# Designed miniproteins, single chains, continued (2), part 10

Each design is a single chain, and the fold is of that chain. pLDDT is the mean over its residues in the fold that is shown.

## One batch from the design tools (miniprotein)

Design m4316
Fold by ESMFold2-Fast:
Structure m4316 (fold): chain A 96 residues (1-96)
Amino acid sequence: SESEKQYTILQFRLIGIATEAEVIIRKLEKNPNVDIEEMKKEVEKVEEQYEEAKKEVEEFIKTYNPSDKDKEFLEQQLKKVEELIEEAKKKLKELE
């Protein structure tokens, strides 16, 4: 169904954004000579993707009214991404 397709696309997007944030965190932890301005731009890009995905999740919920379990899963994934972005920002500030 279209609902199942859109749910799968959102799951994939959220996992991808989380992975990008984790890669940034790893670079900040492993490379003390990392380009801080480049890393700031990468974090901003991940934040933009997060805000867009958050809007898409809200639109998906409004349009398809998915199960409580599916809603909770998407909300948990958004929270994980938010926490990873905050971790990356904290590590960037420590390197300034």
Scores: mean pLDDT 88

Design m4317
Fold by ESMFold2-Fast:
Structure m4317 (fold): chain A 67 residues (1-67)
Amino acid sequence: MTLEEELVEGAKRLLELAKTRPELATEAYLQAQSLKSLTEGSTSPKLQEAAKLAEEAVKIAEARGGG
């Protein structure tokens, strides 16, 4: 698996965590913010996908009190 594929899978896991585990909202928020910062502004399609997933995870975790 490439590093880009690992970042996409990581973003998917964080999004799922934010959706299903509100008790981990702070942890999900911090990790998703870090992943978003690493991937946003990339011209790579896979990194753009990871950034979108991480951004969605941030929004969900923030809504659950993770920010």
Scores: mean pLDDT 80

Design m4318
Fold by ESMFold2-Fast:
Structure m4318 (fold): chain A 89 residues (1-89)
Amino acid sequence: MAAEEERRRIEEEAERIRREAERIKQDSLTLMKQDPSVEGLTVQALVAAEEALRLAEEAETPEMMRRARDNLRKAQELADQARALVEQK
């Protein structure tokens, strides 16, 4: 039972990371279409989101899951920076 709960928690967190990374990817693509000047930030956000997805899919340890969360946070920060620049116009 404990091992089953741990697996479910990892799967739930991986699903959350996947959903959030997909959202960041969609937002980044939209921002890049609206303002090509933010391409550098949006490309970095896409790379970080893809890495978060990969790490979440491969996560067998808490360390890998922490790396997935860190990459997700980086992707969100980069996407937020790109959005702020677009909104200043």
Scores: mean pLDDT 81

Design m4319
Fold by ESMFold2-Fast:
Structure m4319 (fold): chain A 63 residues (1-63)
Amino acid sequence: GALEELERLRAEATGGARVLLEAALREYKQGPLSDAQKESVAAAVAREAGEALGRRVLEALNL
């Protein structure tokens, strides 16, 4: 599911991208993310680690 894919992406990520994915995982465990929050996370990861990883985050979040 989305949570498992995000945890996998976090384990592979380093630096700022890892910090962003850890924040997203904490939020997701407390409740569903809004579409704006999902897009914000994916865009931030894309800026830190490239568009390919950002796209994978977006797909994991079902966008």
Scores: mean pLDDT 77

Design m4320
Fold by ESMFold2-Fast:
Structure m4320 (fold): chain A 85 residues (1-85)
Amino acid sequence: MTKEEKEEAMLEKLEPLVDAAAKILATLALETGDVEGLLAQLDEAIAQSSSEKSRELLERVRERFLEYVARGERATPEDLEIGLK
């Protein structure tokens, strides 16, 4: 396997964690009413990211977060268990 193939496989394995993180953050934003504040924190984390891969992961979390906020979708207890692991 090439390095690129291994990196793509790793990103696929991290997809459930990215999704869980986005749902948890969206739930918090919907409960507090502070969508803009949490979005600003994600934008700051992306800007402060020291690696391209970390930036890409945070950008995926940000995109999923906005999707869940738009749907009004909240994290399930199962999503919370994944996020706490």
Scores: mean pLDDT 72

Design m4321
Fold by ESMFold2-Fast:
Structure m4321 (fold): chain A 101 residues (1-101)
Amino acid sequence: SLLKNLDNETYRLMAVGLAASYVKQGKYDEAIKIAEEILKVDPDDARAHYVLGQAYYKKGEYEKAIEHLKKALDIVTKNSGKDHPMAKKIEKLLKEAEEKL
C-alpha cells in the first residue's frame, strides 16, 4: 500500500498529495494519519508538517497547527528561501492560526 512504501521518496510525494486531497475534502483525521506516518520516516518533510498545520487549523487545534506550521516554515526557508511560494502560504496560515489565540 502507499503507506507501506514511505521509505521511497516517490511514495512519500504521493502520500503527501493524498493527505492534501483529504484536507480539501474535510477529512482532517485521515490527512493527519497520513502526514504522521510520513514524519515517522522523514521528520523534516515540510509538506507533511504543512498538511498537519492545515488539518489542525481546520479542526480548531490552533496550538498544534502553529507548532507544525513553524516547523514547515523553518524547513522551507532553510532549503528554498523566504521568497518561495510555499513559505508565503505557510506564513499566511501561521498568522491566521496565531490570531485565533
Scores: mean pLDDT 87

Design m4322
Fold by ESMFold2-Fast:
Structure m4322 (fold): chain A 61 residues (1-61)
Amino acid sequence: MLELARRLAEAAKEVIEEAKKAGVELTVSVTPEGVVVEARGDPEKAEEFKKKAEEIVREAL
């Protein structure tokens, strides 16, 4: 679990930073039940960044 959380945090760091610059708050959380991706901000941009983060999560797993 710890190794997976570290890998996901590293992979998602770049997309989280891009989202922040675009005014979107992107959160990627690793839980015992799985990975949760949440996005807040402009609905259109939030959806786009959420999709990007979900793709990164799939690739990291």
Scores: mean pLDDT 74

Design m4323
Fold by ESMFold2-Fast:
Structure m4323 (fold): chain A 85 residues (1-85)
Amino acid sequence: AKVRVTITIPKPEGVSLEDIAEGVKAAVEQAAALHGGKLLEFEAREEGDKVIAEAVVESPDPEALAKTVEELAKNSGGEAEAEEL
């Protein structure tokens, strides 16, 4: 199944959007791989003091993927939401 994941995290001072986006992308790819899935699409943007990343992931277990991504975002002081496509 395809899942859209939206991740919002605070942007630290002195860190570029590119560096934050690369880290978030790597974390999402790892979460997808842990649940037998893969990252299909990824984009990130800066909005004020936050970074918003949107990803499309293919996974045989959308619920487990969503929980893993939510935990990763929480550990970064942010939040994530997932919806099945």
Scores: mean pLDDT 80

Design m4324
Fold by ESMFold2-Fast:
Parts: C-alpha cells; structure tokens; sequence
Structure m4324 (fold): chain A 92 residues (1-92)
C-alpha cells in the first residue's frame, strides 16, 4: 500500500539518520504522525463494528511491519514471523 511504502521510507531514513540530530527529530515526528493517524482510524473503525476494526488493524499491521523491516533489516525473519502471527489472530 502507499502508506506501507511511506512507512518503509521513513524507517530506512530513521535508521540512517544520526540520533539527536534535527533531521532525526523531523523523521521521528513524521513517523509518529503516521502512526497516530492509523491509531485514530482504528479507534473510529471500532465504533462502526468488528469488521471495520479488523480491516483498520490489518492496515496498521501492514504499515508497521514495513516500517520495522526498513528500520531493522537484520531482524527480517523475526519481524515477518511476528507480524504473520498477529495477522492470523486478527483474521480469526
């Protein structure tokens, strides 16, 4: 998804930016804003019903997985396994 691609780009940028720099704070703020937008969508979806909440949760996981893979590529197998298990729990 477009949001997942954006999250991957932010994760990569954050991983390659010096901690404590103004650039790091700017990327972190953009990543936080994206996460807050997705969390707000889950909250709103939960008011409409379980199927809407489920779809919002799956989108959140897809986006957060893309961010995590870009931020910590050395943990790819662990990240992919954990997110696959989370998806299975939501889809049941």
Amino acid sequence: SAAAAQAAALGYELANTPVGSPEYKAVQARATALQQELLARIDEASKRGEEEKKRALLEYLDVMKAFALALAPEKKEEIEKEYAEAVELIEK
Scores: mean pLDDT 85

Design m4325
Fold by ESMFold2-Fast:
Structure m4325 (fold): chain A 85 residues (1-85)
Amino acid sequence: SVMEQLRKRLEEMKELLEQTREARRNKDSKKAREYYDRVVKLYNESLDLIRENGLEDDPEVEQLMLEMSDILDKTLGETLGTGGS
């Protein structure tokens, strides 16, 4: 259940990264920032879910968090590339 929720959030984050890349291609810095904010929200909600369920020491959770962190970093990079920030 919790693992399914985390995997679903990771999938949503991957979709948001692709939407951010599309926004970047279209030079839509506002949309790119909105997608980045959603990725940040999903990441923070995932951290809360992990903490609430005592899963911080789970190796599978650690792997998922590394993947989520990678998506977060990539989405930030795309967002900065579109915004002229």
Scores: mean pLDDT 83

Design m4326
Fold by ESMFold2-Fast:
Structure m4326 (fold): chain A 76 residues (1-76)
Amino acid sequence: GLADLLGGLLALRMALQGFRYIKSKYPDAKITDVRVGPDSAVITVEAEGKTFVIRARGDRVVIRNEETGEEEILEV
């Protein structure tokens, strides 16, 4: 419904803030995959030979470095 669409779009907007954060550190950062749910969004990013997965849900954005398993949480 409309609420699910708005929730997914809000989550995508938040995930894109995580992408901008990665791009500020790695100017060559590229989005390789985007998945949007009713209340969540997941963006996969490649930068400097590394893979990052950005997960946005609720008021949180979690950025995971897939090589190290390190996670950084951004409040938006």
Scores: mean pLDDT 84

Design m4327
Fold by ESMFold2-Fast:
Structure m4327 (fold): chain A 60 residues (1-60)
Amino acid sequence: SPEEQLLQQRLDNMEAALRHPRLRGRLSVREIAYGVGFKSVRTASRLFKERYGKSPSEVK
């Protein structure tokens, strides 16, 4: 569905931001989640782990 595609795009954008050394060094997981369009860090973290098999904080 379009909603699922938007969610997947947000998660992919979040993963890219977490892997970006400059953004990761300046922004918290919370700020990155909000920046890519999530209203809840808890929801973003759960969905991220479901998609990538690891929590956002485990991204190096």
Scores: mean pLDDT 83

Design m4328
Fold by ESMFold2-Fast:
Structure m4328 (fold): chain A 68 residues (1-68)
Amino acid sequence: LKAKVIVESEEKAILKLSKNATLILPDGSKIEINGEITIPVRDLLESKLVVDGKTYNVLDIVEEVEVK
């Protein structure tokens, strides 16, 4: 699994994924990701991704960060 993050502001980060995944937010909420999702930077940094039964910290899979 590979990820790219585009940071537009502290309230808007776009996470782009090479595969569909489930995002687990810090509050335990789950969001299904189909290619990309936009969420606040703080929530992104503290979230986990589940793909094919494996759990990843978002920061461990991010290969590229772009700041706009």
Scores: mean pLDDT 80

Design m4329
Fold by ESMFold2-Fast:
Order: C-alpha cells, then structure tokens, then sequence
Structure m4329 (fold): chain A 69 residues (1-69)
C-alpha cells in the first residue's frame, strides 16, 4: 500500500543521508505509522534527533496530531 511505498522511500533517503540502518528503519517506521499526518511524523522524528526516547517521540507525535484536529 501507499504507507509501505512511503516507508521504503524514507528508508532509501535516510541511508543516502548517512543515517545508520537502525535509525533509518526507525524513521521509515514512523513515516509509515504517520502516513497522511506529516506534522506528527515530523514531531516524532525531531524528538528522536534530539536524543529522546521512542516513548517521548510518540507523545510528541500524538500532541502534534491532536493540535490539527
């Protein structure tokens, strides 16, 4: 589906930008989970970039998504 295609493109781009395989897979997973929710995806990825835990990143994504609704 579209989410899987988007995840693959994000994975490829992350690897091209020098991210590790584990970090690239995490970012691709976030993109797939947040398909159609770009602000939530951006908030989660930014939290990971800041060294926050995945749980803290999920909270940031949920808050960004709620702000749009």
Amino acid sequence: GKAGELAYEFLEKALKNGYSLDDALLRATIAALMAGKPEASFAMQRAIDEGKTLEEAKKAGIEADKKLE
Scores: mean pLDDT 69

Design m4330
Fold by ESMFold2-Fast:
Structure m4330 (fold): chain A 78 residues (1-78)
Amino acid sequence: AKVTVKAAEGFEDIEVKDLGNNQFEVSGVAKGAKPGQRVVFSVNGGDEQYAPIGEGGKFKIPVTAFGDTTVELKGVKE
């Protein structure tokens, strides 16, 4: 499986780590975001999901992918 990230403006330092066993980690920085805000994202065009933002705007999204998978980072929400 391959995980591809499509990021809106304001996301930087995007990395995808293959953790094995069809598990991946998408990480990055939401520029100017505060701890307690959330990344708004979707997987393969599905429903919106949310991931917590930590110190320095840093986030991590666990992804399970059995085939080619696109993670879209749409924006930041409270």
Scores: mean pLDDT 86

Design m4331
Fold by ESMFold2-Fast:
Structure m4331 (fold): chain A 68 residues (1-68)
Amino acid sequence: KLSIPQAIADKLDPEKAKQLEQIDYLYNTGKISDEQFVEEINKLQSQEIYDYLQKNDPELAAKVKKLN
């Protein structure tokens, strides 16, 4: 499963960074599905997260964009 690096979290507002850590934790512990993870990431509306996903998991990045 994909984990977003701390370097990306450090570029976000503290509130969004905390939300990202919670989402990443729930996803990596299997408490939320791939669909729920994509939905939660989309709600953050972070260019830094999108850029990271496009580089490291382009299929997941495409799913995030299609939710709009």
Scores: mean pLDDT 75

Design m4332
Fold by ESMFold2-Fast:
Structure m4332 (fold): chain A 84 residues (1-84)
Amino acid sequence: MEEEVAQVALDTILAGLDDEELRELVRRLAAAELAGDDEAVAALGAELAALLARASPETQAAFRAALAAGQEAARAKYAELEAA
């Protein structure tokens, strides 16, 4: 259930991102979170934050939009599973 919701969120976020470096970091971060690797999550989260801090305003806006879309997709999937 939680894995299925997380997968829908991840797929939605990746679909919203054109930057391969951002997509690779997001995939690695998601894999670390699913594995329960708190050290890797912290390290990859810091790398993502640093990359975004130096990214263009357009890339930052695209990332925020992708996260918002992923969160909506996750909520919709969670509601679907709860209604079943």
Scores: mean pLDDT 80

Design m4333
Fold by ESMFold2-Fast:
Structure m4333 (fold): chain A 65 residues (1-65)
Amino acid sequence: ATAAQRARAEALLAAQRDDDHAILLPLALSPNSEEAKRLGEQLEAAADTAARRAIALDYLERWVP
């Protein structure tokens, strides 16, 4: 991902102010893929909201055009 794509993904997560929305956003991009299922498992295993946010941000970096 480019620096501009990362900045956009980070701005989207920050604007929501809600880590639960950040979790749902990546799943909405690929609800039927194996990657979406793996993401769901990683988010369920996450220790706290900061960990969930980091996972969501990494996913957005991959799928932001």
Scores: mean pLDDT 60

Design m4334
Fold by ESMFold2-Fast:
Structure m4334 (fold): chain A 106 residues (1-106)
Amino acid sequence: SVEEIVEEIKKALDEAFDRLLDEVTSPRAQQAIREAYEEFLKRLEQAKKENKSLDEIVQIVRDSLAELARRLRAHLTPEEQGRFTRILGELVEKIDEIVEKAKAEQ
């Protein structure tokens, strides 16, 4: 169900955002990550309440991750940017796997 897929996406977000917080030292970057995580959860809950399609939910996630990456670039060192890009890349791959599995179970 869409509800089960949203819960799997939330777990992937939880794991990725915990890693992001551990990898960054800037208080501004940490605050932006926490605020983005809370906004993600609110957007996913709203999409679930509005019975949005899986494709719409995936688009919400992708748009939100792109905006977070853009916002944080000014507040991360080059080394932190490398680690951040890797964690976000792994998150996107995990979400794509969740979505592909859900579509295969039709």
Scores: mean pLDDT 79

Design m4335
Fold by ESMFold2-Fast:
Structure m4335 (fold): chain A 82 residues (1-82)
Amino acid sequence: MEKREAILELIKELLEKNSVSGQELLDRFAKALGIPDDEPLSWERVREAARAAGLPDEVLKAIEDFLSGKITKEQLKEILEK
């Protein structure tokens, strides 16, 4: 519960800033999930850790779609604000 809330707040905060690249979002998200800095960063690893932290599948899909350019930052923010 605690870790999930902190991660969602971090993502919302990053999306509220002027600009955030998919790579920056992925890096900050991975660090918030406790993924070691010495591991290769991949969405598959981040998604697995986020699912383990209790993030809903809808949120995970939205982040994946944002990172792949299928949805906008605004659309992702709307999903996270629910």
Scores: mean pLDDT 70

Design m4336
Fold by ESMFold2-Fast:
Structure m4336 (fold): chain A 69 residues (1-69)
Amino acid sequence: VKERESKVLPGWKYAVLLLPGSGAALALLTDPEGKAYVAGMDSELEDPEEAGEEIERAIKAGEVTPVPL
């Protein structure tokens, strides 16, 4: 998985875990304290980078809430 700095959640990092053939995308998120979260949504995107950006955008919009691991 590719880890990236989040532009929508200050101090957070994320990595995309794509679910092949399921029509869903997951992101693994890490807060500034190192605690892990997961967020997911239905997605037509098969590109992990675009799927990750879409999840991050949905989190910023309040459409998706990260779940603590």
Scores: mean pLDDT 71

Design m4337
Fold by ESMFold2-Fast:
Structure m4337 (fold): chain A 80 residues (1-80)
Amino acid sequence: IRDDVLQILDMLIDLSKDNPELQQQLQELRDQLRAGQISLDQAVDRAIELADEYISKETNPIKVRQVRRLVSSLRSLRDK
């Protein structure tokens, strides 16, 4: 589960390359989760918040769909 969440965070970081503020926030979140500074639930909730903000500002429908798919994966891991 933790490794799955970390992998999804890496995918979100890659997709947010055109938004350096979001990319940095996602990188910090990934590093905090790896260091055990935050719980899995906190990391998933924060990642969803950041992804939802990205979707609200992104006009490219392909990128929006990709991010929504990753958010769905995060929610599935949380609900396990």
Scores: mean pLDDT 78

Design m4338
Fold by ESMFold2-Fast:
Structure m4338 (fold): chain A 84 residues (1-84)
Amino acid sequence: SEEEEQLAKIEKKIEEYLKELEKLKKEGKENSEEAKELKNRILTGYASLYVAGRLSEEELEELIKELNPEEELIKKLREEIEKA
């Protein structure tokens, strides 16, 4: 279905952003604005997967904890989920 194709594209983009974030971390740029932008894009993808039922609440919280994003980004994520 179109929905499954869109979710697969989101998952692929999350993988790409995670690889870019890992590269920035290895370069000592973990706290850069670029790293924050990548974390925001990753979290937006996680929110989409959660709303679509592809991630449980427990899985989402685990992924957020592993990503360790800035508090502001976590707040934005929760607001986006509430709007859906």
Scores: mean pLDDT 83

Design m4339
Fold by ESMFold2-Fast:
Structure m4339 (fold): chain A 79 residues (1-79)
Amino acid sequence: VVEGVVTELTDLGDFVLVTVEVPAQPGMRPGDQVTVEVKGVKAPGVVSSVDATSATVKTVLSKEDAKGIKVGDPAKVTF
């Protein structure tokens, strides 16, 4: 489990794409499936990009589940 932060919210109509930034972990690669937890909401996510120090994870939430989530909120990522 790694802790990160919500960096972006993108409105997809009925859903919201939540972007989370986490510290890069050894062996982490784009396409890896993860579980993201923000404000008690758990959803499947995917590692989108990895660099030397950080990784970007994306998850899709319903609009209802995303209503309490803001940029800067802490997130937990499990892989």
Scores: mean pLDDT 82

Design m4340
Fold by ESMFold2-Fast:
Formats: C-alpha cells, sequence, structure tokens
Structure m4340 (fold): chain A 93 residues (1-93)
C-alpha cells in the first residue's frame, strides 16, 4: 500500500541519517588523537554527539549526572581551544 511505502521511506531516511552520524563519529575519533586544533575540534564534536544521544533518552538521575559531567567536559575543551587560539595570535602566526 501507499502508506506502507511511505513508512518504509521514512525508516530508510532515518537509517541514512544514523549511518551518516556513525561515519562522522568514526572520522572524528580518528582525528581526535591529533594535538592540534583539528584534534580539539573533533574531541568537542564527539562530546556534543554523546550529549545529544543522552538527551534523546528518557530522563533519570544517573543520566542527569552523566549530562552534567559531559557539559563540564565540553566547557573545559572549548576553553582549552580558546586559549590555544590566543597563544597562536600572540606568536604572530
Amino acid sequence: SLEELLEKLKKLEEKSRELGREIVRDLAEGMSKREDFVGQDMRILLLRMKLEELEATPPSAEKEEEIRRLEKEIREAEERRRRELERMRERGK
């Protein structure tokens, strides 16, 4: 039926988006080992992806603690990146 085809199409779109996220995660994990801005940006991206996954699941006290830890890690990583950018500016490069 037409409704069955539309439902299958929606599931295929959903799966394509999830596959895209997995590819981005794998690439980001590989690049996150770098000691430069690319590595820092990829580490921040991975933390944000983990936060999105946690927020997509039903709330619980344990998840709220994990969310707080993740938000702290993201904040610290973003602050480190900002300091590195300032260091590069001062070096005149």
Scores: mean pLDDT 78

Design m4341
Fold by ESMFold2-Fast:
Structure m4341 (fold): chain A 92 residues (1-92)
Amino acid sequence: MPSIEERVDRLLQLTREVDDAVAAGDTERAREAIQEMIEIIKELKANPPKDPNMQFRADLAIMSASATVLLAARRFPEFEPLLEEMTKVIKE
């Protein structure tokens, strides 16, 4: 099994972790999860899957991550720099 599926699944798990942490007001847990999401997105962008179906799934996971961080930054402006970093990584 390609390790890409593990990265996509981890990214989706981290979106839930960020939502839970934000709901609990645990900004430090949310920050750590967002930083891990950014690293996974960098890996997916550096080594994109050749299979179009897997590329589409990776793109959807990245879009979900971006939306999650955008909503987090709306509630906690301290996450705006992380949102900007994630956006720059995605545009590569």
Scores: mean pLDDT 85

Design m4342
Fold by ESMFold2-Fast:
Structure m4342 (fold): chain A 63 residues (1-63)
Amino acid sequence: GAAAEAAAKAAEREKQLEEAERKGLTLYLDGNYKEAGELLIEVAKELGDERLLRGGKQLLSMA
């Protein structure tokens, strides 16, 4: 039903945020600031996450 579909979409969004944060952290630790920033900005724009967007922009400024 609609409630189950809404819950599934919320879970998928959470998973995408977690995956982006993990990949961004890995790239950051490897010194790939540009790739980390670009990844976080892309995901943030798709999911409307302003915190992730800000973090991605900061990483790009460090590259």
Scores: mean pLDDT 81

Design m4343
Fold by ESMFold2-Fast:
Structure m4343 (fold): chain A 84 residues (1-84)
Amino acid sequence: SSDDLIRQAERYLQQGDLGSAAAYAGRAVRSGDPRSQARAYDIGSDVARQLGDNQRSLYLRSRSYLLRGDYSTSQTLLDQSNSL
């Protein structure tokens, strides 16, 4: 399930396996479930930040907020991403 993919991605992230975390989060994004997609974008954002890709981190975080219906926060994060 998409929830199993998210749990596995979070476990890899906690262990510092950024590649596996990103791979499992990417699979969860393709699940079509908005809640799991939002969580997967949060994990992807955390991975990008740990890799030093601050622009991508903010972009992925903005996608998470957009899927949660928080349009104001999503726009703020997208603007911050574009300013880097």
Scores: mean pLDDT 88

Design m4344
Fold by ESMFold2-Fast:
Structure m4344 (fold): chain A 72 residues (1-72)
Amino acid sequence: DDLELDLAIGLMRMIAGVGIVTKDYEGAIERIRAFAARVLPTLSPEAAAELEAETAELIERLRKLKEELEKE
């Protein structure tokens, strides 16, 4: 169900948001990975591919934010 995928993406975005506010980017990345690993086996192949793409995008965004702060 697309609703389950949307809820999973929403929860991952919340985890990312908390990481940004607390400046715990590595912790947020680890939590997103752990959450995605638990959800992926419960989804259809199509929904799993979408969740993997969103997971990769969020992790990349968090890594870039961390690098920006470390350069300042």
Scores: mean pLDDT 81

Design m4345
Fold by ESMFold2-Fast:
Structure m4345 (fold): chain A 95 residues (1-95)
Amino acid sequence: SPVLEKIRKLLEEMEKAVDAGDLETAARIIQELFDLVVKNKDKLSLEELEEIVDRTVQIADRAIELAKAQGRWDLAVEIGTNAALLLIYLATEKL
C-alpha cells in the first residue's frame, strides 16, 4: 500500500528526528501521521493500524522525555496529545 509505505517512512523520519534531538520535526511528523491515518482509515487493516500506533507511541514516549529535559513542555504536550489521539482512534476501531 502506498499509504502504508508513506506512514512507515514518516515513522523512520520521526525516529531519526528524536535521535537527533529535533523535537520540533518530531512534533510535525506525528501530526502528519495522525492526519494521514485518519484520512486513509479505509486503506489500513486493523493489524496495520495497531502496528502504526504501537510504534508511534513508543517513539513519542522517548520524544516527550527529551522535550521535558529541554524545557520544551509545549512540544511534550503536542507530541503527547497526537499520540493519545492515535491510541483513542485505535481503541474506537476495536470496539
Scores: mean pLDDT 88

Design m4346
Fold by ESMFold2-Fast:
Order: C-alpha cells, then structure tokens, then sequence
Structure m4346 (fold): chain A 77 residues (1-77)
C-alpha cells in the first residue's frame, strides 16, 4: 500500500539523518579529546557540548525509527 511505502521512505530518510549526525558527533568527540590533551579546557568543553547535543538528536531519531518500524509491523499483520 502507499501508506507502507511512505513509512518505509520515512524510515530510510531518518536512518540517513541518524548516520550523518553520528558522523558529526564522532568528529567533535575526537576534537574534544585533542583539546583535552593540549590543555585547552574551553575548546574541549565546547566540543563536548556539541557532541552531546548531536547525540541527543541521534537518540530522538532512533526513537522515531522504532515507532515507525512498529507501525510497519502492525500494517503487515
């Protein structure tokens, strides 16, 4: 059905977005570790905060994906 196709499309879009945000988060994680090693506490904290915000978005997207998968399962029953 078109409804199943629309949900599948939305899941794919969300998985792609989750992957993009995860890659960005990992970049900030690495930058934070480098700043910590260099003794730059202010930059380390800034990069840590950016990492945390991106990971919160990733977790929100993961929950949306789970809900859509459950909706798909119900439609296929």
Amino acid sequence: SSEIEEIRKRIRELIFRESELTMKAMLYFVKAKIAEKEGDKEKAEEYREKFDKLMEEVQRIAKEIEKLIEELKKLKE
Scores: mean pLDDT 89

Design m4347
Fold by ESMFold2-Fast:
Structure m4347 (fold): chain A 72 residues (1-72)
Amino acid sequence: MVDYDNPVVVRVAIAELAHPDEAGRLTAVRLLGQVRDPALHPEILPALRRVAAEDPSPRVRAEARRAIERLG
């Protein structure tokens, strides 16, 4: 089973936020939004906030905002 709070999985998902394919970035945002304890991964919220503000896709930006709401 995928452990969404695993630091390797979190690191890979943060790297995937820079994926050239919109589908890859959407998957990464959704995965990061499923982390159960974001306080253990202080890099997640800043990364999602950058995506919500700066991603070229309005769909990816909307998903990042939803992920931030889920985590906060």
Scores: mean pLDDT 78

Design m4348
Fold by ESMFold2-Fast:
Structure m4348 (fold): chain A 75 residues (1-75)
Amino acid sequence: EEEGDKHLKLGEEAFKRGKFEEAIKHYELAIQHYKDNLEKQAEAYFNLGRAYRELGKMDEADRAFQKAAAAREAL
């Protein structure tokens, strides 16, 4: 939980600095820590999709946004 929130924050800070690959790594780590928290998984997947979109990786962005939507639907 706390470790997931730490990585979510670090990913957000990296994203704001334009370090999108670094943001992706932190968002992936956050997702691993949020195995039992669908709300936090949805947030992390949405942010992951945004970072992939900034890098022009549209297929990866689409998959991440789909996973975020699936997590929200399970709420």
Scores: mean pLDDT 86

Design m4349
Fold by ESMFold2-Fast:
Structure m4349 (fold): chain A 60 residues (1-60)
Amino acid sequence: SELDALFKEIDTDGDGVISKAELQAAFPQYDVDALIAAFDADGDGKLDRKEFYALYSLLS
């Protein structure tokens, strides 16, 4: 999937989550703090694959 490939490109650590720094690098036009607050169900300040896919589906 294109979304899976994109997630892996952004997740440079390969830990299965996207950090605030990785999101900021990928989406500099967006308020990444607001995106994390809206989609981070765990409240850990990172996005897993499901949360990232939900976010990206609103942007595309």
Scores: mean pLDDT 76

Design m4350
Fold by ESMFold2-Fast:
Structure m4350 (fold): chain A 58 residues (1-58)
Amino acid sequence: GPGGDAGAGAGIAGLEEGGRTEENAEKAAQGAYQSGVSSGDPAGGEAGARLVLEHARA
C-alpha cells in the first residue's frame, strides 16, 4: 500500500546504489520496516519490507 511503498522506495534506492545482494536486501527491508513502524503504520512497514525483498529477488 501507499505507506509501505514510501518505505520500500527508499530501500529500493539503496539496493540500486549498492547492488541487489542478500546483505543489501536485508538492510533495506529492515529500514523500510522500521520506517513504517516509526510512522505508526506497522502494516505499512511490513508491506515495505516485503516489497524491498521482492524487488531484490527480481
Scores: mean pLDDT 63

Design m4351
Fold by ESMFold2-Fast:
Structure m4351 (fold): chain A 64 residues (1-64)
Amino acid sequence: LLAAASPLELAAVAVHEAARREGIPRERALRTVATALGVSVEAVERALRRVEATRLDALRAAMA
């Protein structure tokens, strides 16, 4: 599913998983990952949206 994903896209998945698994607010997890990777929070948010869009497309296809 994440073949050819950039490190930023992988980080977005990690943020989402960390927030979901531990009940951490998404904004806090997002900021922590952005700091760790040396990128902006906005860049991590864009990567997360791309992953979420892919999931949404898969869900729509499954429901069709």
Scores: mean pLDDT 69

